# Ledger of designs, part 32: designed miniproteins, single chains, continued (3)

Each design is a single chain, and the fold is of that chain. pLDDT is the mean over its residues in the fold that is shown.

## One batch from the design tools (miniprotein)

Design m9091
Fold by ESMFold2-Fast:
Structure m9091 (fold): chain A 74 residues (1-74)
Amino acid sequence: SAVDEEIERVAEELKERIREAERAGLISKEQAERMIKAIDAAKETILSEKDPAAARTMMRVMRAEVLRELERAR
């Protein structure tokens, strides 16, 4: 579905941003691995959600949390 495609795209974008932050030396390798694992776990949970509105809310929360952690690392 379009929602599932959006969730997968957002998860991949966030993981790439984490990898970029690791390459730039802003976060440790261990922190990057932890964050990527958390995104993959969250993605599976969100994809299992049957309500598209709830899935989008969970996706926004995931995005906000990841971006907040990356911003704190600057």
Scores: mean pLDDT 86

Design m9092
Fold by ESMFold2-Fast:
Parts: structure tokens; sequence; C-alpha cells
Structure m9092 (fold): chain A 69 residues (1-69)
């Protein structure tokens, strides 16, 4: 239902990480879209093990980055 504080903290952390990586190659606005995609993927997989949440977040970030390139 509603994400736990721990799930929100992880989603925020992975989103910020993916934003920082994307910001090296794309605009701040596009990097923000990459970070948001990663955070949303982590939250969508919050019921799964942390490893799957991280994998989903990174895959969403890579997909969004390809769409923006």
Amino acid sequence: MLPTPEQLAFAGAIGAEMYREAAKTVSKEDAQKVGIAAANAALDNADKPREEQEKAAREAAEKKLKELE
C-alpha cells in the first residue's frame, strides 16, 4: 500500500545515484527523469528482495537514458 520509510529512503537513494550518473552526460532535466524512473521502479518492486529492487531501478534508469539520448 503506502511505502514504508525504509522503502522511500532506498528509492530516494537509488534515484539520486542514477540522477548523478545521468547528469554526467545529459541535461539536469533529463537526469531528473532518469532518477525519477529509477525511484519509481524501486517502489514498484518494494515487495521484492532488495537485490531485485536495485536491479529494476538500474534497468529503468538505463531504459530512460536510452530514450533521452
Scores: mean pLDDT 82

Design m9093
Fold by ESMFold2-Fast:
Structure m9093 (fold): chain A 95 residues (1-95)
Amino acid sequence: MTLEDFVTLMNKYLDNPSSLTESQYTALVNEITLLLKGVPVEDGPLMLIASELVKLFAGKENQLISFLESIRPQLPESLHERLDKLLEYLKTISK
Protein backbone atom coordinates (compact mmCIF):
# COMPACT_ATOMS: atom_id res chain seq x y z
CA MET A 1 0.00 0.00 0.00
CA THR A 2 1.33 3.49 -0.81
CA LEU A 3 1.55 6.15 1.94
CA GLU A 4 -1.18 8.17 0.13
CA ASP A 5 -3.49 5.11 -0.02
CA PHE A 6 -2.87 4.38 3.68
CA VAL A 7 -3.57 8.01 4.71
CA THR A 8 -6.76 8.06 2.58
CA LEU A 9 -8.08 4.75 3.97
CA MET A 10 -7.11 5.65 7.57
CA ASN A 11 -8.88 9.05 7.28
CA LYS A 12 -11.99 7.26 5.93
CA TYR A 13 -11.95 5.00 9.03
CA LEU A 14 -11.30 7.87 11.49
CA ASP A 15 -14.21 9.89 10.00
CA ASN A 16 -16.62 6.91 10.00
CA PRO A 17 -15.45 3.43 11.16
CA SER A 18 -18.52 1.73 9.62
CA SER A 19 -17.65 3.11 6.12
CA LEU A 20 -14.90 0.47 5.62
CA THR A 21 -15.37 -3.04 4.24
CA GLU A 22 -13.95 -5.94 6.30
CA SER A 23 -11.09 -6.26 3.74
CA GLN A 24 -10.27 -2.51 4.02
CA TYR A 25 -10.24 -2.73 7.83
CA THR A 26 -7.97 -5.81 7.64
CA ALA A 27 -5.64 -3.90 5.25
CA LEU A 28 -5.29 -1.05 7.82
CA VAL A 29 -4.51 -3.53 10.64
CA ASN A 30 -1.91 -5.23 8.38
CA GLU A 31 -0.21 -1.88 7.54
CA ILE A 32 0.04 -0.98 11.26
CA THR A 33 1.43 -4.49 11.94
CA LEU A 34 4.11 -4.02 9.23
CA LEU A 35 4.94 -0.53 10.56
CA LEU A 36 5.46 -1.86 14.11
CA LYS A 37 7.52 -4.85 12.86
CA GLY A 38 9.85 -2.40 11.05
CA VAL A 39 10.54 -0.28 14.17
CA PRO A 40 12.96 -1.32 16.96
CA VAL A 41 11.70 -1.37 20.59
CA GLU A 42 13.52 1.90 21.32
CA ASP A 43 12.12 5.27 22.43
CA GLY A 44 13.70 7.41 19.66
CA PRO A 45 12.26 5.52 16.64
CA LEU A 46 8.82 5.17 18.31
CA MET A 47 8.72 8.91 19.19
CA LEU A 48 9.58 9.72 15.55
CA ILE A 49 6.75 7.50 14.25
CA ALA A 50 4.33 9.08 16.78
CA SER A 51 5.33 12.59 15.60
CA GLU A 52 4.78 11.65 11.93
CA LEU A 53 1.36 10.09 12.70
CA VAL A 54 0.27 13.26 14.57
CA LYS A 55 1.26 15.32 11.49
CA LEU A 56 -0.52 12.97 9.03
CA PHE A 57 -3.76 12.79 11.09
CA ALA A 58 -3.86 16.29 12.62
CA GLY A 59 -7.21 16.97 14.33
CA LYS A 60 -7.99 13.20 14.50
CA GLU A 61 -5.36 12.11 17.03
CA ASN A 62 -7.92 10.87 19.61
CA GLN A 63 -9.70 8.75 16.97
CA LEU A 64 -6.33 7.33 15.83
CA ILE A 65 -5.41 6.45 19.45
CA SER A 66 -8.81 4.72 19.91
CA PHE A 67 -8.26 2.71 16.69
CA LEU A 68 -4.77 1.60 17.77
CA GLU A 69 -6.07 0.59 21.24
CA SER A 70 -8.94 -1.37 19.57
CA ILE A 71 -6.60 -3.45 17.35
CA ARG A 72 -4.17 -4.40 20.17
CA PRO A 73 -5.81 -7.86 20.76
CA GLN A 74 -5.49 -8.62 17.00
CA LEU A 75 -1.73 -7.94 16.93
CA PRO A 76 0.99 -10.54 17.73
CA GLU A 77 2.01 -10.41 21.43
CA SER A 78 5.60 -9.55 20.33
CA LEU A 79 4.31 -6.17 19.03
CA HIS A 80 2.31 -5.18 22.16
CA GLU A 81 5.27 -3.37 23.84
CA ARG A 82 5.93 -1.33 20.65
CA LEU A 83 2.23 -0.45 20.33
CA ASP A 84 1.95 0.50 24.05
CA LYS A 85 4.99 2.83 23.77
CA LEU A 86 3.66 4.33 20.51
CA LEU A 87 0.29 4.99 22.21
CA GLU A 88 2.05 6.66 25.19
CA TYR A 89 3.97 9.02 22.83
CA LEU A 90 0.85 9.76 20.73
CA LYS A 91 -1.08 10.70 23.91
CA THR A 92 1.81 12.91 25.11
CA ILE A 93 2.35 14.74 21.75
CA SER A 94 -1.40 15.30 21.07
CA LYS A 95 -1.98 17.16 24.39
Scores: mean pLDDT 82

Design m9094
Fold by ESMFold2-Fast:
Structure m9094 (fold): chain A 67 residues (1-67)
Amino acid sequence: ARAAQDQAIIDQMVDIIRQVLNSDSSLTQAQIDSIVNTARANLQARVGTNPRLRDRAIAAIQRQNAA
């Protein structure tokens, strides 16, 4: 349950990154996919080892969703 919530948070962060990259028409879809996949792996590793980073990520996503 908790790990599933952490994954959902990472998925939302990665989706935001993908949306920002997609706004730049100079990037190919393959380049965007590569960047996003690398970012996902890095976020998963960092969130799992740093509870403070996880809490900050939750707060940032909540602010994004409220706006």
Scores: mean pLDDT 70

Design m9095
Fold by ESMFold2-Fast:
Structure m9095 (fold): chain A 120 residues (1-120)
Amino acid sequence: SMADRVRELADRALQEIEEAEKNIEKAKTIMKTGTPGEQARALVEAAKEYGRAKAIEELMRQFAGVDPRAREALEKARKVIEKAKELIDEGNKQYGVGGTARNIADEEAKKRLEELRAEL
């Protein structure tokens, strides 16, 4: 049923958002300890995870009223979005790359949202 597909999608979204949070924490560590090249790659990874979290947030918002796992995924995605924004803002202050990072995030968000919607 559609309800079963929404639950399965919400469970995958929860797993993906947990992975995104771990990748953002890794990127945050690299931004403090890495070389300029490592920091640039970490910001690209963080921007992609920001995009993934935005796609999950948008889709789960549609189902949060009907599925408690979708609501949980929505809440967790919003927290990951906040953490990713903070890291991108730090990168912008240090290197002026915030515009590039936001463009990467927007492209990833569009791609991920299309992929997730195709599973419904």
Scores: mean pLDDT 86

Design m9096
Fold by ESMFold2-Fast:
Formats: structure tokens, C-alpha cells, sequence
Structure m9096 (fold): chain A 63 residues (1-63)
């Protein structure tokens, strides 16, 4: 599960510049839902941080 989330985060990061805002929001929410299923709270927090950072970077790049 965690490995699949890691791969999805990496894919999300790579695709972010090509995705429109609606697609980014939808994919991000799906990832957040999967992250929330993680029983390991340390990994959950790490993945949440990564997801938030990716959003922040995307917003910054868009200006």
C-alpha cells in the first residue's frame, strides 16, 4: 500500500505540469484518501507533507 502511494505521488509530481487545475485537485484528493488509510502515522505524515508540497510548488509555478 505505502509503496503504491509512493509511486502515485511520484507520478503525480511528474504529471503536475501537464494537468489542469481540476485534474490536479481530483488526483490529489484521491491520493489524500489513500494516505489517510495508512496505519503507520509517520508514513501518513510524510506522504501528506509531500502531497502538500507538490501542490504548493504547482501553485508557485503557476504564479
Amino acid sequence: MEEEIEKKLEEFRKKLPSLDVEEQSKLGRELLEEISKIADEEKLKKFEKRLLQLYHETLTAKA
Scores: mean pLDDT 71

Design m9097
Fold by ESMFold2-Fast:
Formats: sequence, structure tokens, C-alpha cells
Structure m9097 (fold): chain A 80 residues (1-80)
Amino acid sequence: DEKEYEEIQKELLEIIVKKLYEKGLISDEERKELEKALEEGRGSELLSELIRKKGISDDLVNEILAEAVEEVYKKKEAEE
């Protein structure tokens, strides 16, 4: 249960990073740093700090998070 939660959270963070880059809210260098941090299990910490430093609004973050959640659920098919 908890391990699956961590995997889902990591996938959500990866999608959030991609969407931030696609929307031009982060640079290519920042995207690469975030992707590396995600591989190390530190993506959440770095992402939160980057959002704060760049002044990305909570409203925009929430929109991206909602899109990421929908995308993750569409990818997960786990019915019998």
C-alpha cells in the first residue's frame, strides 16, 4: 500500500515536472535537475523549493497537479 503510494507520487512528480517545462515555467537545466532528484527520491523537496524560488502560483500548481493525477489514473489499469 505505502510503497504503491510512493510510486504514484513519483509518477505524479515526473508528470508535474514535464508539464512545468512544457508551459515554460522552468528551464531545461531546472528540468534536468528535477529529473535527477526524482531518481534519487528527493524530487518532492527540490520541486517545492523551485516552485517557491520561481514564484509559481499555488493555483497554477494545483491545475498541473490535477492534470497529472488524471494522466496517472488513465495509465493505471489494474482490474482483474
Scores: mean pLDDT 75

Design m9098
Fold by ESMFold2-Fast:
Structure m9098 (fold): chain A 65 residues (1-65)
Amino acid sequence: SIEEETSVSEELLAAFKAGDYEKMAELAKENSHQAMAVLMAAVTILALENEGKLELAEKLRKLFE
């Protein structure tokens, strides 16, 4: 459901930001397709933030809410 998908996406992004690789692996194992999309988005968001493109990073983050 939308609620379950949103919850998993939020947890996965939070785990990535925290560097909690064990939690990321757990969530990816349970939700492989969604986990892959969220991880790709998280890496892109981090890269944009590191380049100082904060507005674009925030817009991308909103797409996964």
Scores: mean pLDDT 67

Design m9099
Fold by ESMFold2-Fast:
Structure m9099 (fold): chain A 55 residues (1-55)
Amino acid sequence: MKIYEEQLKKTETLGNKSLEAMSKTLSDEEVAGMRAIREKSLQEMREKLKEELEK
């Protein structure tokens, strides 16, 4: 469980750094699309973690 939480935090950190790099070469619209995809992925991971905690 703690390992999964650490992986989630690392994924958030890498995603933020990647978006910062992309924002220098991509349009605001493209960056917004990337943020939306990442947010959905993170939300799915959080929901899965919550389900596992309730087992």
Scores: mean pLDDT 72

Design m9100
Fold by ESMFold2-Fast:
Formats: structure tokens, C-alpha cells, sequence
Structure m9100 (fold): chain A 55 residues (1-55)
């Protein structure tokens, strides 16, 4: 699914089913796209497909 995530006032559009935040990067595991974050965040994996099914 296509999802827009806002982190520190900046928008990131992600098309993958699973997103990994690691260090200063957001990784879309489906497309292979990597976005640089302004600062380091704790490692987090987000399953976007499951998140959409809950709503």
C-alpha cells in the first residue's frame, strides 16, 4: 500500500508493505528506496499492510 509518513515535519511517501527505520534511514523493503532522516531514531519495523487492515 502507498502511505505518507511525516517525521520531524518532513513527508516521506512509501509504497512497500513493510518499512524499516534504522539509524538515520527509512527503508522501503518492497521498492528498495532509502530516505535520509535529519537525526537518528530507534530501530522500528512497520507493517503497513497490517496497519491498514486494522482501520
Amino acid sequence: PKVTITIDGKEYTLEGDKIVIKGKKIIDTTTGEVYELPKEYPELTIDLKKAQEKL
Scores: mean pLDDT 72

Design m9101
Fold by ESMFold2-Fast:
Structure m9101 (fold): chain A 93 residues (1-93)
Amino acid sequence: SKAREELEFLSRLVRAGHAGDLERAEELLREAAERLGREAAVAVAVTAVRFLMLAGRLEEAERLAEIGVRLFPESEALRAMLEEARRRLEEAR
């Protein structure tokens, strides 16, 4: 099931994000794009960034969103997530 694979990538990506493992996060997003397609990989990335922001992991959310924007520059959703993570970081400082 594609939905099950998306959830598996999401789980792994959130764990990599919490750990600050940027190399693993990039690897997971590249693999998701190859196996599930770019649209599904973007959806996984957006959801993972949102989960990190909800968890108060704002620096990790920003870094993951930066990777997402670099890998998927066509994604307005990832660009919006990066802007939101940066806004929340500014407010928290």
Scores: mean pLDDT 87

Design m9102
Fold by ESMFold2-Fast:
Structure m9102 (fold): chain A 72 residues (1-72)
Amino acid sequence: SEELRQLALEHARELLLQGIKELAKEYGVEVEAEVEILDEEHARVTLKIGGEEVVLEGPVLEILPKIKELLS
């Protein structure tokens, strides 16, 4: 149970990082990202875009859509 939970959190972090990298590549923007998983469904992401720092916190499912909106 605990091992399964830890694997799920690690996988969620990897998926978010991969999604951010793919979005950055799609929009041709250079982005540095730091991902902190807060719980099973919530994350905090710190983005550095063009020398500016943006912090996004909330449900994991909302993070990538918000980043897409920022890069659009």
Scores: mean pLDDT 81

Design m9103
Fold by ESMFold2-Fast:
Structure m9103 (fold): chain A 58 residues (1-58)
Amino acid sequence: SLEEAQELIDKANELSGTNLTVSDLDNYIRLMRALGKVKGTPKEDEARKLVIEAYRLV
């Protein structure tokens, strides 16, 4: 659901210091941009998994 996707995105934002929203996941190109924003953060792998899981719910 969108609510579950938002919860995963909120967790990813907390880990990465980003400000992603579920709108950043509405297509594959936006997903790739969102993944680019979490790249290079200290918890990149954990944040990346959360963003991808949120994408599966939208």
Scores: mean pLDDT 83

Design m9104
Fold by ESMFold2-Fast:
Structure m9104 (fold): chain A 109 residues (1-109)
Amino acid sequence: KKEEELKELREKALRFYAIVAALIESRLRRGEITEEEAERLAEELQKRIEEIIEEIVKKEGLDLSNKEQAELAYAKALAEMLEELEPLLDPEERELAERYLAEARAARA
């Protein structure tokens, strides 16, 4: 069961990165954001992930010096961020995200 939970969290992490890449790349290509704005979005997302990791560590008593516990905290934070970002995608961004996710899954295998 813990192995299945970790597998599900890893899949959500892959989807999170696919969604972030699709959202930033499509908006840059359409001229809706600048490269500077894209960098700021990446910094803000990283800061938010760090804040969620701190909350998870405090709530669950995880030790970030332990590799497995650090991976679990990070994967849980990415899964939470996925729920916030997924509704923001337009149809083109969803297509691009699915393509990136398929590529990431193929590379993992």
Scores: mean pLDDT 78

Design m9105
Fold by ESMFold2-Fast:
Structure m9105 (fold): chain A 70 residues (1-70)
Amino acid sequence: SMEEAKEFIERLKEFLEKNRDILVEQLKDPSSTFVENLLKRLEELKKTYPEFQDEVDELIAELERMKAEV
């Protein structure tokens, strides 16, 4: 649902802000699919709920910035 999508976006934003250093360390592990799975889910969310496109694009940009640090 749209409400579940909004809650997911808000929780993910908070999670990324709080756990940035931990996530960058996870990206150094080549067996980790966590960030790849998040990016795929965010792309699907954007297709289903274009109303959240700007917020989702900001989250994708942050994940791509984190990937660039490794």
Scores: mean pLDDT 79

Design m9106
Fold by ESMFold2-Fast:
Structure m9106 (fold): chain A 75 residues (1-75)
Amino acid sequence: SREEILEEIRRLVREKAPAVPEEEVERLVQRALDGEISIHQLVAELMALARRAGVPEERIVELAREMGRVIKRLS
């Protein structure tokens, strides 16, 4: 379900990119839950947040791949 995908994405960001502000992650997740942005747009915006927070590019690539796997598995 959409809720399961979003909860797993939130968990992945918290685990793999803890430097990303929790409030920004929650805001984006809520916008996706409300249908304001697509899950694809959510992933892109979370990657941009991770870059701004100073997360290494290798970690961002890993995070993007794991988010993609969650989406594919639960879609």
Scores: mean pLDDT 83

Design m9107
Fold by ESMFold2-Fast:
Structure m9107 (fold): chain A 90 residues (1-90)
Amino acid sequence: KEEEIKRLKEERKKALEEVKDNPVAVKAIEQVTEKALKLIEESDNAEEIAKTAIASLKQITRLGKQGEDELVKSVAKLTLRRLEEIHERS
């Protein structure tokens, strides 16, 4: 859990630096990270949750840099749902 939390926080920091000028992407990154951190503490599937969140942060960062705000929102929404599904299987 500690390793997954540290890795997720590091990836969040990198993502935020890349998209700091896009408030939609910043909000999406924070929402995904906050949800993943909460679920890591509550779940035995910390590795799968962290891996899923990190993949999403990389996708949101790429889309955010391209100004694809609607796709950023869509990816964040789908990721939040997927993180809940992983937690329910724990």
Scores: mean pLDDT 85

Design m9108
Fold by ESMFold2-Fast:
Structure m9108 (fold): chain A 74 residues (1-74)
Amino acid sequence: SPLDEIKREALALVDETVDEVMAHWDQVDPAQAEELLTRLLRLAAAIQDSTDVAEARRLLAELRELVAQARALL
C-alpha cells in the first residue's frame, strides 16, 4: 500500500541519516546534531504511527527536509 511504502522509505532514510551522522560525529557540533537527530526520530515515529496517507506524505516531506539539514552539518 502507499502507506506501507512511505513507512518503509522513512525507516530507510532515518537509518541512512543516523549512520552518516554517527560516521562524522567527531566533525559535527554535537548539540546541533543531537537536536536534529531527536527531531528526525520523532518524525519517524509519527510516520510509523500514521494511518492516513496524506498525513504520512506531509511528515515524510518534513523528514526529508530534516535529513537535508543533518547532511548539511557533515
Scores: mean pLDDT 86

Design m9109
Fold by ESMFold2-Fast:
Structure m9109 (fold): chain A 92 residues (1-92)
Amino acid sequence: MEELKKLSEKQKEALKAFIEFHTEEKDGKRVFIDLDGDGVVSKEEFMHYLTENLGLSEEEAEKLFKILDKDGDGKISEEELLAALDELEKLL
């Protein structure tokens, strides 16, 4: 993800923290925790966590959401978050 290289250190750390907080390794797979059972993260959940818990501005969180929401459906899939974590580990 070329767009992840353009993020500030604060944005990269916040995204990593969000993904790690919402995922765990189980049965040899990275799996989401504390989701509503549909395997996706809503824009509202993502924005709320990044702005209120991680201290990002709404603009910074919106940019991160758009980078992750590749299909533009207003949701981030488990696969998109895990792909972003893999790319962040190469950048951090």
Scores: mean pLDDT 71

Design m9110
Fold by ESMFold2-Fast:
Structure m9110 (fold): chain A 91 residues (1-91)
Amino acid sequence: KEEAAKLLREKAEEVRAAEPETGDDARGVANGLEFSAKAVETASPEEAVKVLRLAAGQLRDLEAASTDPAARALAAEAVEVLEKAAEILEK
């Protein structure tokens, strides 16, 4: 629980630091990761895993729809972190 939430919060801070180069995309992704970290802290592990995988799916859809390589890379990194956090919770 704590490890998964920490991973998501650390990635949110890293993404937020990239806002000067990626703008609204970085802000949106960082906010989504922070919300996911809160879900990990407040929900059951089973419900948190569902939330994380739903968020990862939504980011994959945004990645597929984006024409900006930087936005696509940012979405892909966020998906990877969300899936890693879900794997931590399943153990």
Scores: mean pLDDT 74

Design m9111
Fold by ESMFold2-Fast:
Structure m9111 (fold): chain A 82 residues (1-82)
Amino acid sequence: SEAEERIRKLLAEMETEFARAIAAVQKGDLDAAREHRLRAIQLYSEALELAEKEGVSPETIERFRRRWQAAQAAFDAALAAA
């Protein structure tokens, strides 16, 4: 569906913003890292709001939460290693 495609795009953009946040951490730019992470949070929130509005299945929403958790864990690991 159009909504599922939009949600998938938002989640891909969220993962891209986390990748940018990790790259910023590796460069020592913690302000940029936090800014990219905040954008990732906004994109994820928008994806969940759209999923709720469109009646997306609980199983699919759980897959979205796992993608968020994986991206957040990678960011936390990069920050701890910095």
Scores: mean pLDDT 89

Design m9112
Fold by ESMFold2-Fast:
Structure m9112 (fold): chain A 100 residues (1-100)
Amino acid sequence: SEKEKIIELLDRIIEVLKKIAKELEKTDPDFAAEVRAFIDLIEKVKELMKKLSLEEAKKLAKDVIEELKKLAELIKERANMEEEVEEILKLVKEIEKILS
């Protein structure tokens, strides 16, 4: 289903964010903590999406994607992790295709 595809893409984004947080822990531990807090937010949203209608789940996914784009820009500016940022933005684009 479309909802299952969005959840799978969010899981892949979480894995990239976990790699980012681990690398940031060495150089910017406060920002690593912010990235981990965002991972926790995505995990909570995934659990809520499982209980919601497709339309309600799409609205939550859209809000998460907008915040994720802002986080990706901050990671690019603060961490210079351009490859990981590009991977996140590709996954975001796949979710946006489902949302449209």
Scores: mean pLDDT 88

Design m9113
Fold by ESMFold2-Fast:
Structure m9113 (fold): chain A 88 residues (1-88)
Amino acid sequence: MAGAERIDALEAPLVPAVQRAAELAKKFYEENGTEDAKRLYRSLEEQAKRGMASVAVLTAAVFLTVARKEGNEELEKLAQEILDILAA
């Protein structure tokens, strides 16, 4: 199928990992209730539905940078765990 093979090679094997990352972020948001946690969860849920694993990695990396800049250790740990899930 035109244009699908490259996406499948890079992203399809990672889609279950993005789904797990979205579930982890949702649970964190329900427990923490912060705006940053909500943004991370919403972004990952959309990316999981669309099969956008590379974008999910970038999203987690951006939130890691934001968490470090703000000194938010809980958000930093969440972003690191998401990156670890996506790297597997």
Scores: mean pLDDT 74

Design m9114
Fold by ESMFold2-Fast:
Structure m9114 (fold): chain A 61 residues (1-61)
Amino acid sequence: MVAPMTQQQIQQQYNVLHRAGRDPRSIITSMIQSAYDRGIISQQQRDQLMQIVDDLDRQIR
C-alpha cells in the first residue's frame, strides 16, 4: 500500500487529528516510521516528513 506523503497531506492530517483531540505527532510519526520500515519511503523522505511533524507540533504548542 503506497500512500503519497506530501507536506500538505501531513499538515492536513495533523490538523484533523489535533481537532479530534488525538496526539497527531505520535500517530503521524508512527505512520511515517512504518512506511520507512516497509520500504515505501526513503530515509531522506522519512527525515523530511518527521521534521515537518516536529515543526507543526512546536507551532501548535
Scores: mean pLDDT 74

Design m9115
Fold by ESMFold2-Fast:
Structure m9115 (fold): chain A 80 residues (1-80)
Amino acid sequence: SRKDQVEEEFKVRLENLRKIAEKLPKKVKEYLLKQAEELEKKFEENLKTLSAEEVEKNFRELIDKIGEERDKLLEEEEKK
């Protein structure tokens, strides 16, 4: 189903987020791993209540916000 496809795409992106986090400074890594856990929980609940299109849109928006905050934290680490 379309929801199954969205779930598979989510799992790949979540794994990539965790892999990227392992290569980053401790503060940024801890932030990303926490966000990955929260994102996984929200995604599982949203799959039960929302359409596949809404789940995909919400997931993209959350990933973009996480990326923006990651970049801010990286800038802070570079100034230390």
Scores: mean pLDDT 81

Design m9116
Fold by ESMFold2-Fast:
Structure m9116 (fold): chain A 76 residues (1-76)
Amino acid sequence: MKEIKEKIAEVARKYLLEAGVDEKTANQLEKAILSDDAMSIDDVVTAVYLALQRVVSPEEAREMAEKLRKEIEKIK
């Protein structure tokens, strides 16, 4: 369980950094995922979607967040 949560946090952080989101925002999301045992895949995807809106349009952020959802679902 802990290893899966760490992988999800790492993948989400890497995805945000590759998309051009700053390290502070990416680190905040990683910390949120690691600290919240109740955080679902939907919660992670929503948090990534909101962070991506800082660098891309809402439409692009939604498409990118949906791609991340598929990657996370393969880990679980």
Scores: mean pLDDT 77

Design m9117
Fold by ESMFold2-Fast:
Structure m9117 (fold): chain A 67 residues (1-67)
Amino acid sequence: SNKSKFFFELLSRAGPEGISVEEIRELGKKYKVDQAIVDKLESLAVDGKVSPEALRKFISKAEAYKD
């Protein structure tokens, strides 16, 4: 549930330029998600932000691996 809340809030906060690495770190701490997930998201950053497209692809892939 915390991981799903984390992903939902990432998508909700992402503007046209995406979401900042700082916000990703803050939300990761807030929802106590696995640091490996936060680290992977940070690795997708361009100019300190993860694009909405990169976020959607990452979340879709992460949700598929829950099985």
Scores: mean pLDDT 79

Design m9118
Fold by ESMFold2-Fast:
Formats: sequence, structure tokens, C-alpha cells
Structure m9118 (fold): chain A 57 residues (1-57)
Amino acid sequence: MASVREQALWTGTALGYSHESAERVVKAIEEEEGIAPDSVADPEVLQKKFDELAVKA
């Protein structure tokens, strides 16, 4: 299973985001959900945070 950081980077690059944008998603998950960057990623949580990032862009 991929970590939050690994999955965020992979998903972010697949969606056309930079590494910095993927790191922002990792921080948002840690701060809002309490999930550490090295913890197991939840794909639904990742998708939600990337959707929020897309609105800001």
C-alpha cells in the first residue's frame, strides 16, 4: 500500500500538478484529517483534497 506522500505525488503528477502542489495535498491531509505523510493513503481523501486544490488554481 502506498503512503499518503507517495500516492499524492503519483496522483498529482497524473493530474498535471507539480511536486509542490502534491506536497500541499499531503499537508492538507495531515492538518485536516490527522493522517501522517507516511501513513496508508485513502484514495477518496486524496481525490477530495486534489478537487479542493483544483478550485484554488
Scores: mean pLDDT 73

Design m9119
Fold by ESMFold2-Fast:
Structure m9119 (fold): chain A 74 residues (1-74)
Amino acid sequence: ELEKRIEELIEESRRLLEEAKAKGNEEAKQYAESGLRYARAARTAHELGDDELARELIEKAQEYNEKARKLLAE
C-alpha cells in the first residue's frame, strides 16, 4: 500500500518534470524536482522502516506535485 503510493508519486513527479521541460516552465520544473526529491526520500524512509517519516515525506511530495500541476494547467 505505502510502497505503491510512493512509486505512483515518483512516476507522477517524473511525468510533471518532462511536461515542465517541454513547456519551458522553470517554476513548474522546480516544483516537480522538489516533488521527486521528497518522493525518493519517502522510499528510503520506508525501506529503513521509518513509516512515520515516509508518510510526512509523501505529504510533501504530493504538495509539490500539486503546485507543479497547477502551473502546468495554465
Scores: mean pLDDT 87

Design m9120
Fold by ESMFold2-Fast:
Structure m9120 (fold): chain A 90 residues (1-90)
Amino acid sequence: DEVIKVAANLAGVSPEGLSYEEALKLTMEAELESLELIIRGVESAILRSNPNIDLEELKKEVEKLKELARKEIEENRKAIEEMLKKLAAE
């Protein structure tokens, strides 16, 4: 139950009593949270390298990237769910 343990650790909860469906949902949430942390790190690095950058323009582009990445994660998750559904219907 590696998936359950990983998902529980990422969410900061006990792995005891988690179902696979709950673990998958927690994993998706952890992916979104990790993405936000990565984007914040990149934004900070850009600001440190380019202190004269337009903060509003940077913020606007960061929000666009977050939206695109969120949609990609959602689409990938839906595709995986559909594939698993087909395998279960064997």
Scores: mean pLDDT 70

Design m9121
Fold by ESMFold2-Fast:
Structure m9121 (fold): chain A 116 residues (1-116)
Amino acid sequence: SLDELLERASELFANLDKMTPEEAINELRKLVDELRARFDELTPEEAYRGARLVAQLGIAVAEKLGDPEAVETLRRVQAELDRLYREHPDDKEALKQAIDRFAAEFDRVSERIKEK
């Protein structure tokens, strides 16, 4: 359920200071994958709320990692999610595409950490 996703996200926020960068990225990846897996069963409002929370958590992880490029990119994805929901609140496909873009940016962040 969305409530289970929100609970796990809250636990990740609470434990973020105790996690390695790799652990934080891996846990966030699991939340993104679960949101995508459940996407078709969510209302547009629930999909937006889940996507926005995952984006906010991603920004927090990127800030903890000291990656300003990732922070800026994820803030743009969050702003796009907010805009899409305001202008087209019933367009679940647009929200899904924004979630897919978020997942792709997270893969890039993971690659940069392995190189640094």
Scores: mean pLDDT 78

Design m9122
Fold by ESMFold2-Fast:
Structure m9122 (fold): chain A 106 residues (1-106)
Amino acid sequence: IDPSSILSREVSEQLVRVSDELLALLREAVPLDTRVLTVDAVVSGLYLWFVKHGLVSVDPETGKNIADVSNSPLHSVLKRDEVVLDTETQYIIDKLIEAGLLEVVE
């Protein structure tokens, strides 16, 4: 993993409440018994979901993981045909919050 792809510790450890819809999606890839997760756990779960569905490719020039969002249920939420999973993590989280799929908890 490229160090530049790592979220800040504070953002990675931020607790979020996951919607039923997003929790069901994450549970296809990761066994989860709670809907309150860290941001890092949500991002890791999404990565594993895209991998499970064959929707991840590696850019040969950058070595970054690219998710094909256009063939996923998240296309309308993320508003992108593809996202770079390694570097666009904050964008992904912001779009999930905007769509009401995540809420920040104290």
Scores: mean pLDDT 78

Design m9123
Fold by ESMFold2-Fast:
Structure m9123 (fold): chain A 76 residues (1-76)
Amino acid sequence: MTIEEALEAIENKDYKKFDEILKKMKIEDLVELGLILGKKGLGDEAQRVTEILFEKIDKLDKEEQEKLRKKITELG
């Protein structure tokens, strides 16, 4: 699932599909999407992305969590 598909779901007001896309997205893509939504002032959607992102991070082992935290820091 791509960032473009998530943005399309928001434009169509299909928040159920948006949520399904977020659950299938890579963590790196979720970080990028969250930044895009925050800049657009879509606070509720950005908050949902952040919730799914943290759920995915919490399910990773320590090594994968540390690797991902470094990537998130590099992205902003």
Scores: mean pLDDT 77

Design m9124
Fold by ESMFold2-Fast:
Structure m9124 (fold): chain A 86 residues (1-86)
Amino acid sequence: MEEKEKKVLEIAKEVYENPNVDKEKVAKEVLELAGPDSSAESPEEVVRGLLAAYLALQLREEAEREGLPDEEVVARGREVAAELKA
């Protein structure tokens, strides 16, 4: 659903900008938007997956448009994932 997808992306952006946010709260909010068929092993995994997908989508589209090198796209994805893992 388009509105749920937009809200999930907004949550992903919020976590990307604020790595100190409550991961449990974010994961719960994402799972509620995704619906009862969605499940996750841990809040950290939900948040990590959400950010990885958001970053991959955003950076891929912007890299194609602005000519960012693949190396930079990969590096930014890894940095965000590492910050959430800590």
Scores: mean pLDDT 66

Design m9125
Fold by ESMFold2-Fast:
Structure m9125 (fold): chain A 100 residues (1-100)
Amino acid sequence: SEREKALAAVLRVSEKLRELEEELLKKKAPKETIKGAVFVEAGATMALLAIHLGASIEEVKEILKKIIEELRELYEKAPEEYKPLIEETLREVERILKEV
């Protein structure tokens, strides 16, 4: 169903954002970069909660679009050495969103 596809997409996005946070921590990224990644991951958690509370697919798509915008902001503010990792995560999240 469309809801099952949206749920699967949000779970995949959440996993990719968690992996980004873990890699940034492992590479000892600045606190501001890590805080940015944590904030973006919180957005994915809100999308998951919204689905469980009966949010429409369109509302879920809007939350996912905000996640993409926040990842782009994180990319712009991040030091050069962490940008490739953030860009790869952004590309994966954009790919997942196209499947919803």
Scores: mean pLDDT 85

